# Ledger of designs, part 39: designed miniproteins, single chains, continued (2)

Each design is a single chain, and the fold is of that chain. pLDDT is the mean over its residues in the fold that is shown.

## One batch from the design tools (miniprotein)

Design m5324
Fold by ESMFold2-Fast:
Structure m5324 (fold): chain A 85 residues (1-85)
Amino acid sequence: MTHQVSGILSVPVDKGEVTVEVSVDPNATVLERASTTFTAEKDGTLAIGGARALVPESVKEVTFTLTVTNADGSVKTATKTIKLP
């Protein structure tokens, strides 16, 4: 059997073009993952990303990592860990 897990994360970004990527650890069967580019109109705009994944029952923790690259090349990250029964 498998668990279905979902993670939604956000991080404040700087004004300009922003690239958003979400990763899931361990490498799971990712059903949905956002990798996108958008334009932030002001500093402090929240970049939101999420993923939905299937993991084996042997997996006890799943970590979602949101990585955001600003137009100036600076990188911001957020993580969320979900513990499974």
Scores: mean pLDDT 75

Design m5325
Fold by ESMFold2-Fast:
Structure m5325 (fold): chain A 90 residues (1-90)
Amino acid sequence: EIKVPKELVDRLVENLSSSDPEVRRDAAERIALIASGLGEDAKKAVQPLVDLLSDSDPEVVAAAREALEELKKVVPEVVLPALEAAAPRL
């Protein structure tokens, strides 16, 4: 198991709120690729990614969906309640 540096995780989570849709998409795609290596930090990515499911850019929405599917394999106890709570907004 490869541990992802906290600094990289924090930067990716920050990039999920970027004004640039390309930056948001890239951050979501990278989180999906490294999901198994996030450990405890996986939990802090869940809500920002759920918020991106309402994004105006369909490519960002697709990337966020993929990242949440990967995180669901790691921390389903966090992902599933967050998706259920967000359903009225989606």
Scores: mean pLDDT 80

Design m5326
Fold by ESMFold2-Fast:
Order: structure tokens, then sequence, then C-alpha cells
Structure m5326 (fold): chain A 103 residues (1-103)
């Protein structure tokens, strides 16, 4: 139960961080980067809903989040959106640390 709340808080913070990046940088990001980032945010919001509803475990949520962030990092690097890709690397590090705390 405590692990679920902590993982939910992390997931919500990641969603807010990505939304903030999008709003701050939307004028300089490519249309392709904006569309992909919006889809990532929607996927993360679905994971948060499933976790909040008790339909997935904290570990399953973190594993799904990790895959989404890694896919996004690869995509943004291919687009030349290096700042956004580096930002995702920092979020990936936070998810890895939380996964390591799950026994």
Amino acid sequence: MEERERVLDLLRSIILALEAFLEQHKDRLSPEAIEFLKKMIEELQRIAEELSAGRITPREALERVMKILEKGREYFRKLGETELADFLDSLIAQVREELARLE
C-alpha cells in the first residue's frame, strides 16, 4: 500500500515534469516531437489510472513507465531533440532507483 502511493507520486511527478517541458518548449520543439510527447503523457496517465485503481502492481507500473521513457528517449534522439532526450534520461534514472527499492 505504501509502495503504491510512493510509485503513484513518482509517476504523477514525471507526468507533470513532461507537461511542464512541453509547455515551456513547445515553440521550439518539432511537430513530431510534440505529438510523440503528448502520446507519452497520455500513456503515462493511463498507467497512473490503472495503478490508482489497483489493476496493476507498483512494479508493473514502473516497468511500463521505463519502457515508455526509453522508447521516447530513442525517438527524440533520432529527431535531434537532444535536450528532451537528456531530460528523459534523468526521469529514467529516477524510475530505476524506485525499481531498485522494490524488494
Scores: mean pLDDT 87

Design m5327
Fold by ESMFold2-Fast:
Structure m5327 (fold): chain A 68 residues (1-68)
Amino acid sequence: GPGLEAAERVRERIAEGLSGFEALKLERERRLASLSEEERERRLELTREIAEKLREIGDEVQEELAKR
């Protein structure tokens, strides 16, 4: 009957879709983890650059203070 055929077809499509969805979800999670690591590295590099620039400013301030 049409109900049984429809149920079987739906079950097959769900199984296929679920497998595909699971693979996509895993790939997404892997990409997000990789991206967060890259973002952390870039943030650390930026922090180091800022620290170096702040040190330069500190040296300039110290020179100004020595003139007092």
Scores: mean pLDDT 72

Design m5328
Fold by ESMFold2-Fast:
Structure m5328 (fold): chain A 116 residues (1-116)
Amino acid sequence: MHELLVRLANVEEKLAKSPEELRQGAVQVTAFGIDLAAISFTVDEIIRLSKKLKKLVEIAEKVKKAVENQDYDEALKLLDEMIENTDDEKLIKLAEDLKGLLERVKEAVERVEAAE
């Protein structure tokens, strides 16, 4: 994985005809090394976020099934788990809005059952 970095360092060193050119070559090698590290870090972050997103999708599918089964307590619990597992403000707001709707539906169902 560092073969290109070593090759670049060797080329810059061979092409340098002055201390200034050697310094400029060292700056370019350092910049290339930083770019390679940034690529590796970014790929690892994409994998981390993709795994986190997969978990959020699994929670959302469970929320859908709980709502379809009229298990509002489980749906509310799963939405709390979703909020704890995301920093996305739009997802948090949607989850909170859905919690409010489910609490209102639960109260309506309890009123209907009490009237029967």
Scores: mean pLDDT 74

Design m5329
Fold by ESMFold2-Fast:
Structure m5329 (fold): chain A 78 residues (1-78)
Amino acid sequence: SERVRKMLEAVANDTYDEAEFESLSEEEQRIVTKAWALYQQYRGENIPASVDEILELVLSMSDEELHQYLRDRALKLG
C-alpha cells in the first residue's frame, strides 16, 4: 500500500503524525507497526536498508515468519 509506505517513511524520518497514522485502516496500521519493528532492528545493527526494502520483506512474510526473523536477528545483535 502506498499509504503504508509513506507512513513508514515518515516514522523512519521522525516526522510521523499520529493523526495520519490513525487515518490508516487497522490492517495498514498493523503492517506499519511490523515494518517499523524490522526497521528499528536493522538500524540497531547498522544495516543499510531502504523503507521500500523493509516494507517488501514484511509484506512477503507471514506474521509468524517475521516474528521468527526478528527473534533470530535480536539474538545475534552485536
Scores: mean pLDDT 76

Design m5330
Fold by ESMFold2-Fast:
Structure m5330 (fold): chain A 97 residues (1-97)
Amino acid sequence: MEKLDEARRLVEKGDYKGALKLLREVLPSITGDGLSDEELEEIRKLINEGKIKEALLKLIDELKRLSKRPGPPLSEEEIRRIEELLSLIEHYVEATG
């Protein structure tokens, strides 16, 4: 998962805008059962606590885990739920510069 590894490197460098752009580009190519409600809520909690780096790293690691399993592409609903998390992160990133 070269693009997810790139997104992770961008997060580690503090390039959250670059990571968000790359994650949006890769989402339609991710395969698997999607993220659980518990996984999505844990990431949302990190975002609400202002832990943006931790939230992005957790999201990327979960997407990498999904991509190791054979399965269908993520549904439109699953992509929408992840996009909502990315939009929340983007609001925090834009507020900080």
Scores: mean pLDDT 78

Design m5331
Fold by ESMFold2-Fast:
Structure m5331 (fold): chain A 65 residues (1-65)
Amino acid sequence: SLEEQQALIQALIDSGRLTPADLAQLGKAVVEGDEEKIKEVGEKAGLSKEEQEAIANYIKQGLTG
């Protein structure tokens, strides 16, 4: 669910695995539909494919309602 995805993102931030700057870059890539950039930013942040998809889906859901 969206709430579970938000909890995952918060846990990643709290553990220091994901920074607010990483979220901002992922948000821009999601808005632009740039899947390659989402992967690049996520991999540099040390995120798994599952974590990248969860974050991208959360951002997209927040933007599109």
Scores: mean pLDDT 75

Design m5332
Fold by ESMFold2-Fast:
Structure m5332 (fold): chain A 73 residues (1-73)
Amino acid sequence: SAGDAAAMSPALVAAIAAQREAIREELASLSPEEQREVAELLRARAEKLRALGASDEAVAAVEELARLAEEAA
């Protein structure tokens, strides 16, 4: 199934979840201006990763972070 994290190690799954929560908490502490700036930087990063041939999963992860920053702003 799409997004089946069961194939990953439990440690990696836990690390990804912890990182997402840490990012959400950090975004909530930023000003709206800082949140917009972070979103722009993450969008630019996703485009660069795509151009460099990074995996679809890596690009999607960065785009997800950009969405979180935009929603927080």
Scores: mean pLDDT 73

Design m5333
Fold by ESMFold2-Fast:
Structure m5333 (fold): chain A 66 residues (1-66)
Amino acid sequence: PSVIAQLNSLVGEELAEKLIELAEQLDLSDVTVLETVVLLQKAGLPINVENVELVLTGKKTLADLP
């Protein structure tokens, strides 16, 4: 399945769309965003645009998230 289809399965269509837009804004691959979502899910952390952006920009690590 495509990266977009995997994101839709993990977070739903609305959040997946926002995360793809975030990847484009940060000039990152969709795969990098998907990997970050999977890491947040495995860590039991909230999956939202803010947490994904903080991890992707290096402003927070998984250990720093609530």
Scores: mean pLDDT 76

Design m5334
Fold by ESMFold2-Fast:
Structure m5334 (fold): chain A 73 residues (1-73)
Amino acid sequence: LSKEELQTALKEAQYVMDNIDKLTVADLKAMNEKTKGALKPVYTAKANGSSNEVIELAAAVVIAVTKSQLEAL
C-alpha cells in the first residue's frame, strides 16, 4: 500500500472505533473494499455476528498495524 492508501486505511479504522454501534455489515464491507482489504478483520468479525468488543479489538489491531507501516515509510 502507498502512504496515501495507508493514511486512508488508518482514517477508516479510526472511524469504525468511533462509530461501532452505528455501522452495518454493508458499511464495513464498503469500507473494506475502499481500503483494499485493510479492514477485512473488522468486516469479517461484524459479518460473523461477533460482539462489539471483538470488532473493536479487530479495529485496534488494524490501527496498530497501519501506524507501524506508516512509520516504516
Scores: mean pLDDT 81

Design m5335
Fold by ESMFold2-Fast:
Structure m5335 (fold): chain A 111 residues (1-111)
Amino acid sequence: GSDAIQEIEKIIKEFLKKVEERVEKMIENDDSEERRKEASQEINDLAVETYRKLLSIIKNEEAKEVIRKFFNEVSAYATLLPHLSDERRKELLEKIRKLAEQTLEEVKRLI
């Protein structure tokens, strides 16, 4: 129902905000490789926790697969973030945002 869709949207939007904050901190405070890797790991940990939350809400198996693919792509991007330039990190954040919007649209059609 509509309540489940609203909860899913809220969870994904909160996830995106947390990813954005970590990417922005990485851009503003490009201090060390260790700190960049830590931020990448935090994004991966957030992806796992958010995916787990969404699996508890989503009943449709096709929608679960759409969400799984989204978090797999986010994890791949998070792994690349410490090794990119600040400009490329911003571009990757925009790709993650667009992917999230596409994922939400697909999930809404399935539930």
Scores: mean pLDDT 86

Design m5336
Fold by ESMFold2-Fast:
Structure m5336 (fold): chain A 71 residues (1-71)
Amino acid sequence: SKEEFEKELERILAGAKKAIEEGDLAALQRGLQDMGLSPEERAAILAAYRAGDRAAAIARLEEHVRKLKEE
């Protein structure tokens, strides 16, 4: 259902944000894969993370999840 899909996306988003904050690259990569983001978007988020711009990585991640949920 839409509710189950949104709940799962929120769970994955929370895990990915935590991974960015804690510096857990493996958990971040898993979360990005589980969200079904494009290879280009995953690469952009990972590039921001590796550059140490955690705020940009989180903002980009949140923007993509917002688009997936459709307001």
Scores: mean pLDDT 81

Design m5337
Fold by ESMFold2-Fast:
Structure m5337 (fold): chain A 102 residues (1-102)
Amino acid sequence: SLGEKIVEELKPFAEELREKYAEDPKKAMELLMEKLREKLKEAGAEEYGDIVADTREELLEKLQELNKELRETENKDLLLTGVYTDADGKVVGETMVMPVDK
């Protein structure tokens, strides 16, 4: 899927940022989000992909709320992408494709 492709393309970049900005994880996250926005823009999905959260659980809650809102106004498959910092302080990117029924 497009989401899986974007995540796979961002994994090595996220690892590079984690190593370079171990002392500044917020900066690493900002740079990862910038790259993510560029990838989503190329795919025509930039509007739905710039969510940032401190934890995976928070990210999932934000994505679920956004998906519920967008389902009322959108009838396409939604590409919802965001980043979070894991328990080890590593920057992780995840993408979820949320099918929107007509």
Scores: mean pLDDT 59

Design m5338
Fold by ESMFold2-Fast:
Structure m5338 (fold): chain A 74 residues (1-74)
Amino acid sequence: MELSDLEKLERMLNAAKTLEAEGVPASFIAALVTHELRVYFPHREDLIAALEAARSAAEVLALLEAEVQRLRAE
């Protein structure tokens, strides 16, 4: 996998962690991350739907962490 995709996902993850630490609601964090995914990974409708369904910031972070690991492994 290309580093540019990993760097984008890691950047999204770090931004989401910062927003969670600042007490931003999970729905806003999910919306921001979903917007970035629609721009860079529009073919990942599964991931976009999962993020839109996330009920906590921890769920958003876990989804992003899982994708970083998958992208790195492939």
Scores: mean pLDDT 76

Design m5339
Fold by ESMFold2-Fast:
Structure m5339 (fold): chain A 87 residues (1-87)
Amino acid sequence: MEAALEAGKAAVVAQMLAESGISREAAERAAELAREAMRAYLEGRFEEARRLYVEAVELTLRAMGASEEEVAAAAEEAERVVTASLA
């Protein structure tokens, strides 16, 4: 039931992102990566959670039309924030 609830939440987020002009495929992949990051975090796999979270941020920004420089800057900030939160 927990996995089904998480999948349902991810589907709703993907639908909302797709309706905001982001491609459905990109929105679904970003939501899936965010769900996997949360699962890894809850399981104590903090290194994997950090990687997956950064990847979700990068994918979301690229889908929104951000430049590669903006994506790189956001990825570095996301990694810094996650590292500080886990320390």
Scores: mean pLDDT 70

Design m5340
Fold by ESMFold2-Fast:
Structure m5340 (fold): chain A 93 residues (1-93)
Amino acid sequence: SAVTELGKAESRLLVVESEVDTMMGDKPFIKSEEARKAIERAEEYVAKGREHLAQAKASTDPAERAKHVTLAQKYLDLAEEAIREAKRLIESA
């Protein structure tokens, strides 16, 4: 159901946001400028995912809710890719 998919996306957002928050806190100690930029992109994607989940929760139309959940999942996918790239760059430095 759309409610179940929303719940999964909210749970996923909390996990990804926590990881990004940790990396943002570590950012001043990261020597790689490319890694710091990847962390900043991950933060931006998390913010966009959060906005779409807020719109999904506010929506009374099941089709609009599904659309916003799908967009939130796409932004969370992009955030996870940016996190992975940041970790790769940190390990390579």
Scores: mean pLDDT 88

Design m5341
Fold by ESMFold2-Fast:
Structure m5341 (fold): chain A 97 residues (1-97)
Amino acid sequence: MAEKERELAIDITALALLLVGFRLDHPDLSPEAQALVDKAEELIRKAIEFADNGDLEKSYEYMAKAAEYLAQAARIAGDENTARSFEELAKKLKEKA
């Protein structure tokens, strides 16, 4: 497996696991926070499509944007620790775009 493709798969998995944890901790999100999560999930689907097509730069761009929306959702939910984790992940993903 090419190193960049393997790194992208690890980064997608990290974002997905953090999202699953956030949703498990916050089953009853406000409509505003839920809309941001829904937008992030759509961006993650697009990132996977770009990855499958070999567009690694766009995949990272869309994942970074998804992480930014998830950070906003976490802040609305009052989860500062998860918000900081999403912000840190978004920064790392932007560096790889």
Scores: mean pLDDT 85

Design m5342
Fold by ESMFold2-Fast:
Structure m5342 (fold): chain A 94 residues (1-94)
Amino acid sequence: EEEKERERYIAEAKERMRRLAEELGDEELLRAAEAIKTEYEIKKVLGELLLRALEEEKRTNKYGVPDEELEEARARIEAALKALEEEKKKEEEE
């Protein structure tokens, strides 16, 4: 709706993704976060960061999240990322 609001949203999302990637120690996701220019990239990088965070929790059990909840969350994120990729392909085909 507003160009300034859109730019602010992307900038804020990019900064949040960078912090999450840095906290997880994932240099590949950090570079992906720094390269964000579109809402599609925000959703993709966020999904990848969440998958990484779930893997770390499963490995460390720092917060005591049950494996069943981690597997369910992972399946939802993977499904969302797959749907996002299919939407992008459909847009390119039109």
Scores: mean pLDDT 77

Design m5343
Fold by ESMFold2-Fast:
Structure m5343 (fold): chain A 72 residues (1-72)
Amino acid sequence: SLEFSEEQKAIITEGTELVKQAKTKEALLKSIGLLLRGIGDAFEYLLRGDEEGALAALEESLKEIREVVERG
């Protein structure tokens, strides 16, 4: 089945909660873009059967979102 694992869903949820913490419009828009790109990249890995690659893509996106939100 082509769906996110519970671990992958947890990271997406954490990323979504970080996005909601953005204090500026610029940080909000940038963090939304990073979240969407991370989800898209993870989905491409899942299409290839690479669950570890999908998880890594989401974790990298989460790191970048955190940096943007903390600076904005």
Scores: mean pLDDT 85

Design m5344
Fold by ESMFold2-Fast:
Structure m5344 (fold): chain A 90 residues (1-90)
Amino acid sequence: SIAELKKQLFEEFGRKMAEIEKEITEARETLSVDEAIEKINELKREFLEWAEKKIEEAGKYSEDLKQAVEKLRDAGETAIDVRILELERE
């Protein structure tokens, strides 16, 4: 069902963001500021590529589901961008 797919996609995004946040934390603790920024930008690129595939998948089922997943992508991108901005100010 669309409701089951929506739940799965929301859980996948939550899991993906938790993994990214862990990798950002590790990078901030183990790398120089410049190296951490490079690593987080790489994670952002990988996230956006992954999210685009999920948006395409959602779009096959409904426009409303696609829009919901696009908002999840936008929220994730913003969260990663905030982490980059925090490091650039250090």
Scores: mean pLDDT 88

Design m5345
Fold by ESMFold2-Fast:
Structure m5345 (fold): chain A 101 residues (1-101)
Amino acid sequence: RPLSPEERALLDRALAEFGGLLDETEPDLATLSKLHSGREPSQEEIDELKQALFDHFREEFLEMAAQSQSLEEFQAKLDQALEAFRKGVEELKKQIEQLLS
């Protein structure tokens, strides 16, 4: 179904916030790519990883809108998803530090 203007506004805000979080996690993505491949990643490879993550979460956010019965429920699902991503990044940073120590 098409999103309401209010649902679209919440989606756009969440995507903007998520994009900012991806930009902040770029060094961690580079470190992971290096650990996985054994070489320094190119900026193109990092940009491709960021784009893939953004596209994946955009689809997840659209699914959350479809599953939500109210704006409040949709907002709560978006906030939970963003918080889960932040927590995942923190756990990932700890795991990287353990591997590098």
Scores: mean pLDDT 81

Design m5346
Fold by ESMFold2-Fast:
Structure m5346 (fold): chain A 68 residues (1-68)
Amino acid sequence: MSLAEQIAQFKEEMAKLSPEEAKKKWEEYLEQLVKRYEEQGVPQELIDLLRQAGEKAAEEEIKKLEEE
């Protein structure tokens, strides 16, 4: 499964949760994703960029849930 497909699936699953549960799951997901890339030897600068992009995406998705 591609990274884009994994992120899309995760977003869909998070949309079904409360904002509090979604926030916890997003934090767990980002930590697992970072750990996976570290284990694969991905350069640290790329991991940092992916983490920042993921945190931004998580913030936007959680905000959508809070508006409901």
Scores: mean pLDDT 73

Design m5347
Fold by ESMFold2-Fast:
Structure m5347 (fold): chain A 96 residues (1-96)
Amino acid sequence: EELARIHRRSGQAGARAATPAFHAGRWDEFLRLYAYEGLREFLKELGAEVPDEVIEKAADYFIAGKRIEAYKLLLENSTGEKAREWAKKQLEIAEK
């Protein structure tokens, strides 16, 4: 599936950005960079236009385990149809 491919590529982008923090032993920075850069690349691959501040807030929600809040925020602030469809499906899964 295209979404699985995009997810793998976004994970790789997050890992590349976060690896220096991991080697420095800064786990909080590692998780934040991994989540932020991974999410930013994922949304870009879906053709979404999302402000960086929204992506950062959504990443912080994911790190805090607030997945429903993160997906709602992305759904409300995404302009791309594929990104909105993805976020809606993830909300349905997270609510079950």
Scores: mean pLDDT 74

Design m5348
Fold by ESMFold2-Fast:
Structure m5348 (fold): chain A 81 residues (1-81)
Amino acid sequence: MTERFQELSDKVEKEGGEIKEQIKLYKELIEELLPEIKDPKKKEVAERLIKAAEEALKAETEEEMLAIEERFREEWDAELA
């Protein structure tokens, strides 16, 4: 599980450009991975990350997008690291 999330992070960093593009790619990759998550607690984290990404993409300011990204990275590290 942790290894798969690291793989997703690496792919986003490699393929993504601007923060908005990286957030969009994160959301798409997590959505693709979601059916494979068997741990209910980790599935809940993944669903929260998808919602956070949706909020970031709707944000009108770069500061708001960065704040949401920082929050979901913190949840990612707390739950999966």
Scores: mean pLDDT 66

Design m5349
Fold by ESMFold2-Fast:
Structure m5349 (fold): chain A 93 residues (1-93)
Amino acid sequence: MLSIDQIRAAVAAIFAQVAAQGPTITRAQAIAYLRQIAAIVGRDFTVQITAMINALPGPTITRAQFIDIARRIAARIPDQQVRDVILAVIDSV
């Protein structure tokens, strides 16, 4: 199992990759990045992630939409310490 510091670093690296893509990413990229975040914390939120992304209009996802969905997915993590670390990374972006 990853340490809290390893989780923080891994999630921060994913947000850095999202930022490097520019102001928008594709739906497929958004799903892949959110699934990577879920996998870091030992979770499979594929159904929830896919439903949330597919509910958004247009072919691309903005940074603000990505952050909103990431926050909503993080809120579903039952481990308070892990949830708080991920929310702190999201709030620092």
Scores: mean pLDDT 83

Design m5350
Fold by ESMFold2-Fast:
Structure m5350 (fold): chain A 59 residues (1-59)
Amino acid sequence: SMDAFIAELSERYGIPASVLREAVETWGLSKEELEEWAERMARVVANGRAVRAEEAAAA
């Protein structure tokens, strides 16, 4: 099911299941599209976390 797939992606990429479900509801993503989206978002989140850590270190 889509819910089971969302739960799996949430565990795999560390993205809240609610965010993944919202993406499916907003854009009508297939399982394949959702997996690609989650992978891209995980990279964006990781990069943003690194930038914020550098900013915090400067304070």
Scores: mean pLDDT 74

Design m5351
Fold by ESMFold2-Fast:
Structure m5351 (fold): chain A 74 residues (1-74)
Amino acid sequence: SPLAEQILAAVERLLKHYGASDELIEKTLEEVRAAIERVLADNGGVLTPEARQRLHLEIARIVRKAIDELDKEK
């Protein structure tokens, strides 16, 4: 879906700008893909406003965890 592609591209770009390893980027993108799939499944394949907000919160959590892992590598 266009939305999923946009989200994945944005997360990848953000992590690359922070200097994340290819391994951390790949792992994070897999977690983001899984979150998109779960939210869509929970809502019968439809992104309602509430489902979209939940997805944004889940992605924010995943990205925050990846940034925390980057900070530990210092």
Scores: mean pLDDT 82

Design m5352
Fold by ESMFold2-Fast:
Structure m5352 (fold): chain A 75 residues (1-75)
Amino acid sequence: DIQQLRDQLVDAIRRLGDLSDLTPDPDVRRRMADVASDASRVLLDPNSSSSQLRDQLRRVQDAGNLALQQIILDQ
């Protein structure tokens, strides 16, 4: 369901923003902002396919996992 993918991407972008606020490294924050920007562009495009939405969801989740590792493991 394409609407379910859009809803999941909205939630993932929001969580990425929350993690960005907790991330002390400005270079990591910039990368997270770039990922969120790319994902938001795909989400706002009414012609975006389920494949494009899944690819962006994976990218957002990967960025979030990287940020979480930096927050937890480098503390």
Scores: mean pLDDT 82

Design m5353
Fold by ESMFold2-Fast:
Structure m5353 (fold): chain A 94 residues (1-94)
Amino acid sequence: MAQEVIDLYVEVLKEKHDLTEEQLEEIRAALEAELAAVEAALADDPELLERLLRFIKRAIELSAKDPDASSPEHVKLQEEGAEVGERAEARLAA
């Protein structure tokens, strides 16, 4: 799941921004390091980690599919993201 999230995000960045493959590889490496740190911090809460990764994946997919529209899926994703993000930040700060 984490690798799928990174792959999707890099793909979206490539489409939205005029980035070189070298720049995309640097971003991929940074994202892999960041996700590894988050995974380590949330190792004792695998359900929260799974929810966070699922949220990020859906956010990337929805952003690519419907960037300008306020769809019901977008509203639900914002609500879920706020809840999951707050919980994840609390865990990372502890």
Scores: mean pLDDT 70

Design m5354
Fold by ESMFold2-Fast:
Structure m5354 (fold): chain A 104 residues (1-104)
Amino acid sequence: GPRIVGELLAVGAQETPEEVAERVRELFERAADGSLVALALGGIGLSPEKVEEYARAAREVAEELGLRARVAAVTAPASASFAELQERMEEALRRLEAELRAEA
């Protein structure tokens, strides 16, 4: 089956969707042809709606590159540590990778 590549991307409220799209493009361009990509994209203190705007930008980059990708939007409360955000993103990534394996 195709190779699955998992990626985590931490985002902040100061970033635009366009800036996030450029960071995502760099990650996705490193994927080998025919790879499936799972991306967990998350931020501390961001609303679900704001993180989903970034996730939508990431999905648009995947479409432009012709890459088969699954993107999850992950939130953590403003009081959360970076380690807590990373744990939440890693859990989301495991779910995306399982979904991609089931579809492969």
Scores: mean pLDDT 84

Design m5355
Fold by ESMFold2-Fast:
Structure m5355 (fold): chain A 70 residues (1-70)
Amino acid sequence: SLEEEKEKLLEEIIALLKELPNVVVPDLQTLRKIVDSWLEEQGINELSDQIKVLRKIKETLEAILEKLKG
């Protein structure tokens, strides 16, 4: 389901955040609350659009980590 895809993306984002130096990483429940609040504030209420935004965030974090690791 799209809800399972969103949850998986949030878990993958947490795993990427844990690879960043000197970052305090929130737990999954806390990150979900922060993300859901932010998406609502941006007017992104459709689950498919939320997934698209989360994929872009994941891709951006992967790119940052690649640059940091060399």
Scores: mean pLDDT 85

Design m5356
Fold by ESMFold2-Fast:
Structure m5356 (fold): chain A 107 residues (1-107)
Amino acid sequence: MSKEELEKKAKELFEKGNKALAEGKYEEAIEHYEKAIEILEEIESEDIEFIGEIYLNLARAYMELGKYEEAIEVLKRGLEYAKENNASEELIEKLEEGIKLAESLKK
């Protein structure tokens, strides 16, 4: 597959994840989001903001399942990726706030 075809596949997986999330199919949403992230990281995608958005939605799916520790781990992974790739302050703040929220709900 070309890089362009893989980027399109990642976007299609993100849309499938969002649909599954909206339908309460949280495990399916997680699978789609994880595959999208894997593709985008393997091709070294420059769309850091999009990768960060997928991490945020992946964490939301884990939180809907009550899997707060897993949500914290994926948000921390997204935060490391965002910081290492000079992401926007807005994305970094959203990831940090997501970690705080998941930690508060775990207790």
Scores: mean pLDDT 88

Design m5357
Fold by ESMFold2-Fast:
Parts: structure tokens; C-alpha cells; sequence
Structure m5357 (fold): chain A 81 residues (1-81)
């Protein structure tokens, strides 16, 4: 179904975003990567649970936007000190 496809795509996008954030922090602040990894994993795990329970593509989009913004803020915080 369209919803199942959107859920799979959204989960893949979140996992890729996490990988990119970790790669960025590993380059810019390697000493902080393990602490941030745990926080990013918690964001993605929560978002994946919400996506799997979502009842519309619109809900999935809002969950993804929220998770991406949260991961971006954490990444920026780490590289900005």
C-alpha cells in the first residue's frame, strides 16, 4: 500500500540522516561521537515507532520533519560547542 511504502521510505531516510549526523560529528568532534550516538539512536527509535503507528502519509511527514529538526539541532550544538 502507499502508506506502507511511505513508512519504509521514511524509516530509511531517518536512518540515513542519523548516519550523516554521526559522520559529521566523527569528523568535527570525534570525542563526542559516542554520547551523541545514543541520543540520535533514541530520536530515530522513537520516530520509527511513531511512523509504524502512523495512519496517514501526512502524519509520517510531520514525524520525519520533527526527527530531522531534532537531529540537526543536536549535530549543530556539538560542532558549534
Amino acid sequence: SDLEFEQEVAIALLRMARAIALSTVEREAPEKVEELRKRLDEIVERAEEEIRKAKSPEEIVEIVKRAIREMERLTEEVISK
Scores: mean pLDDT 86

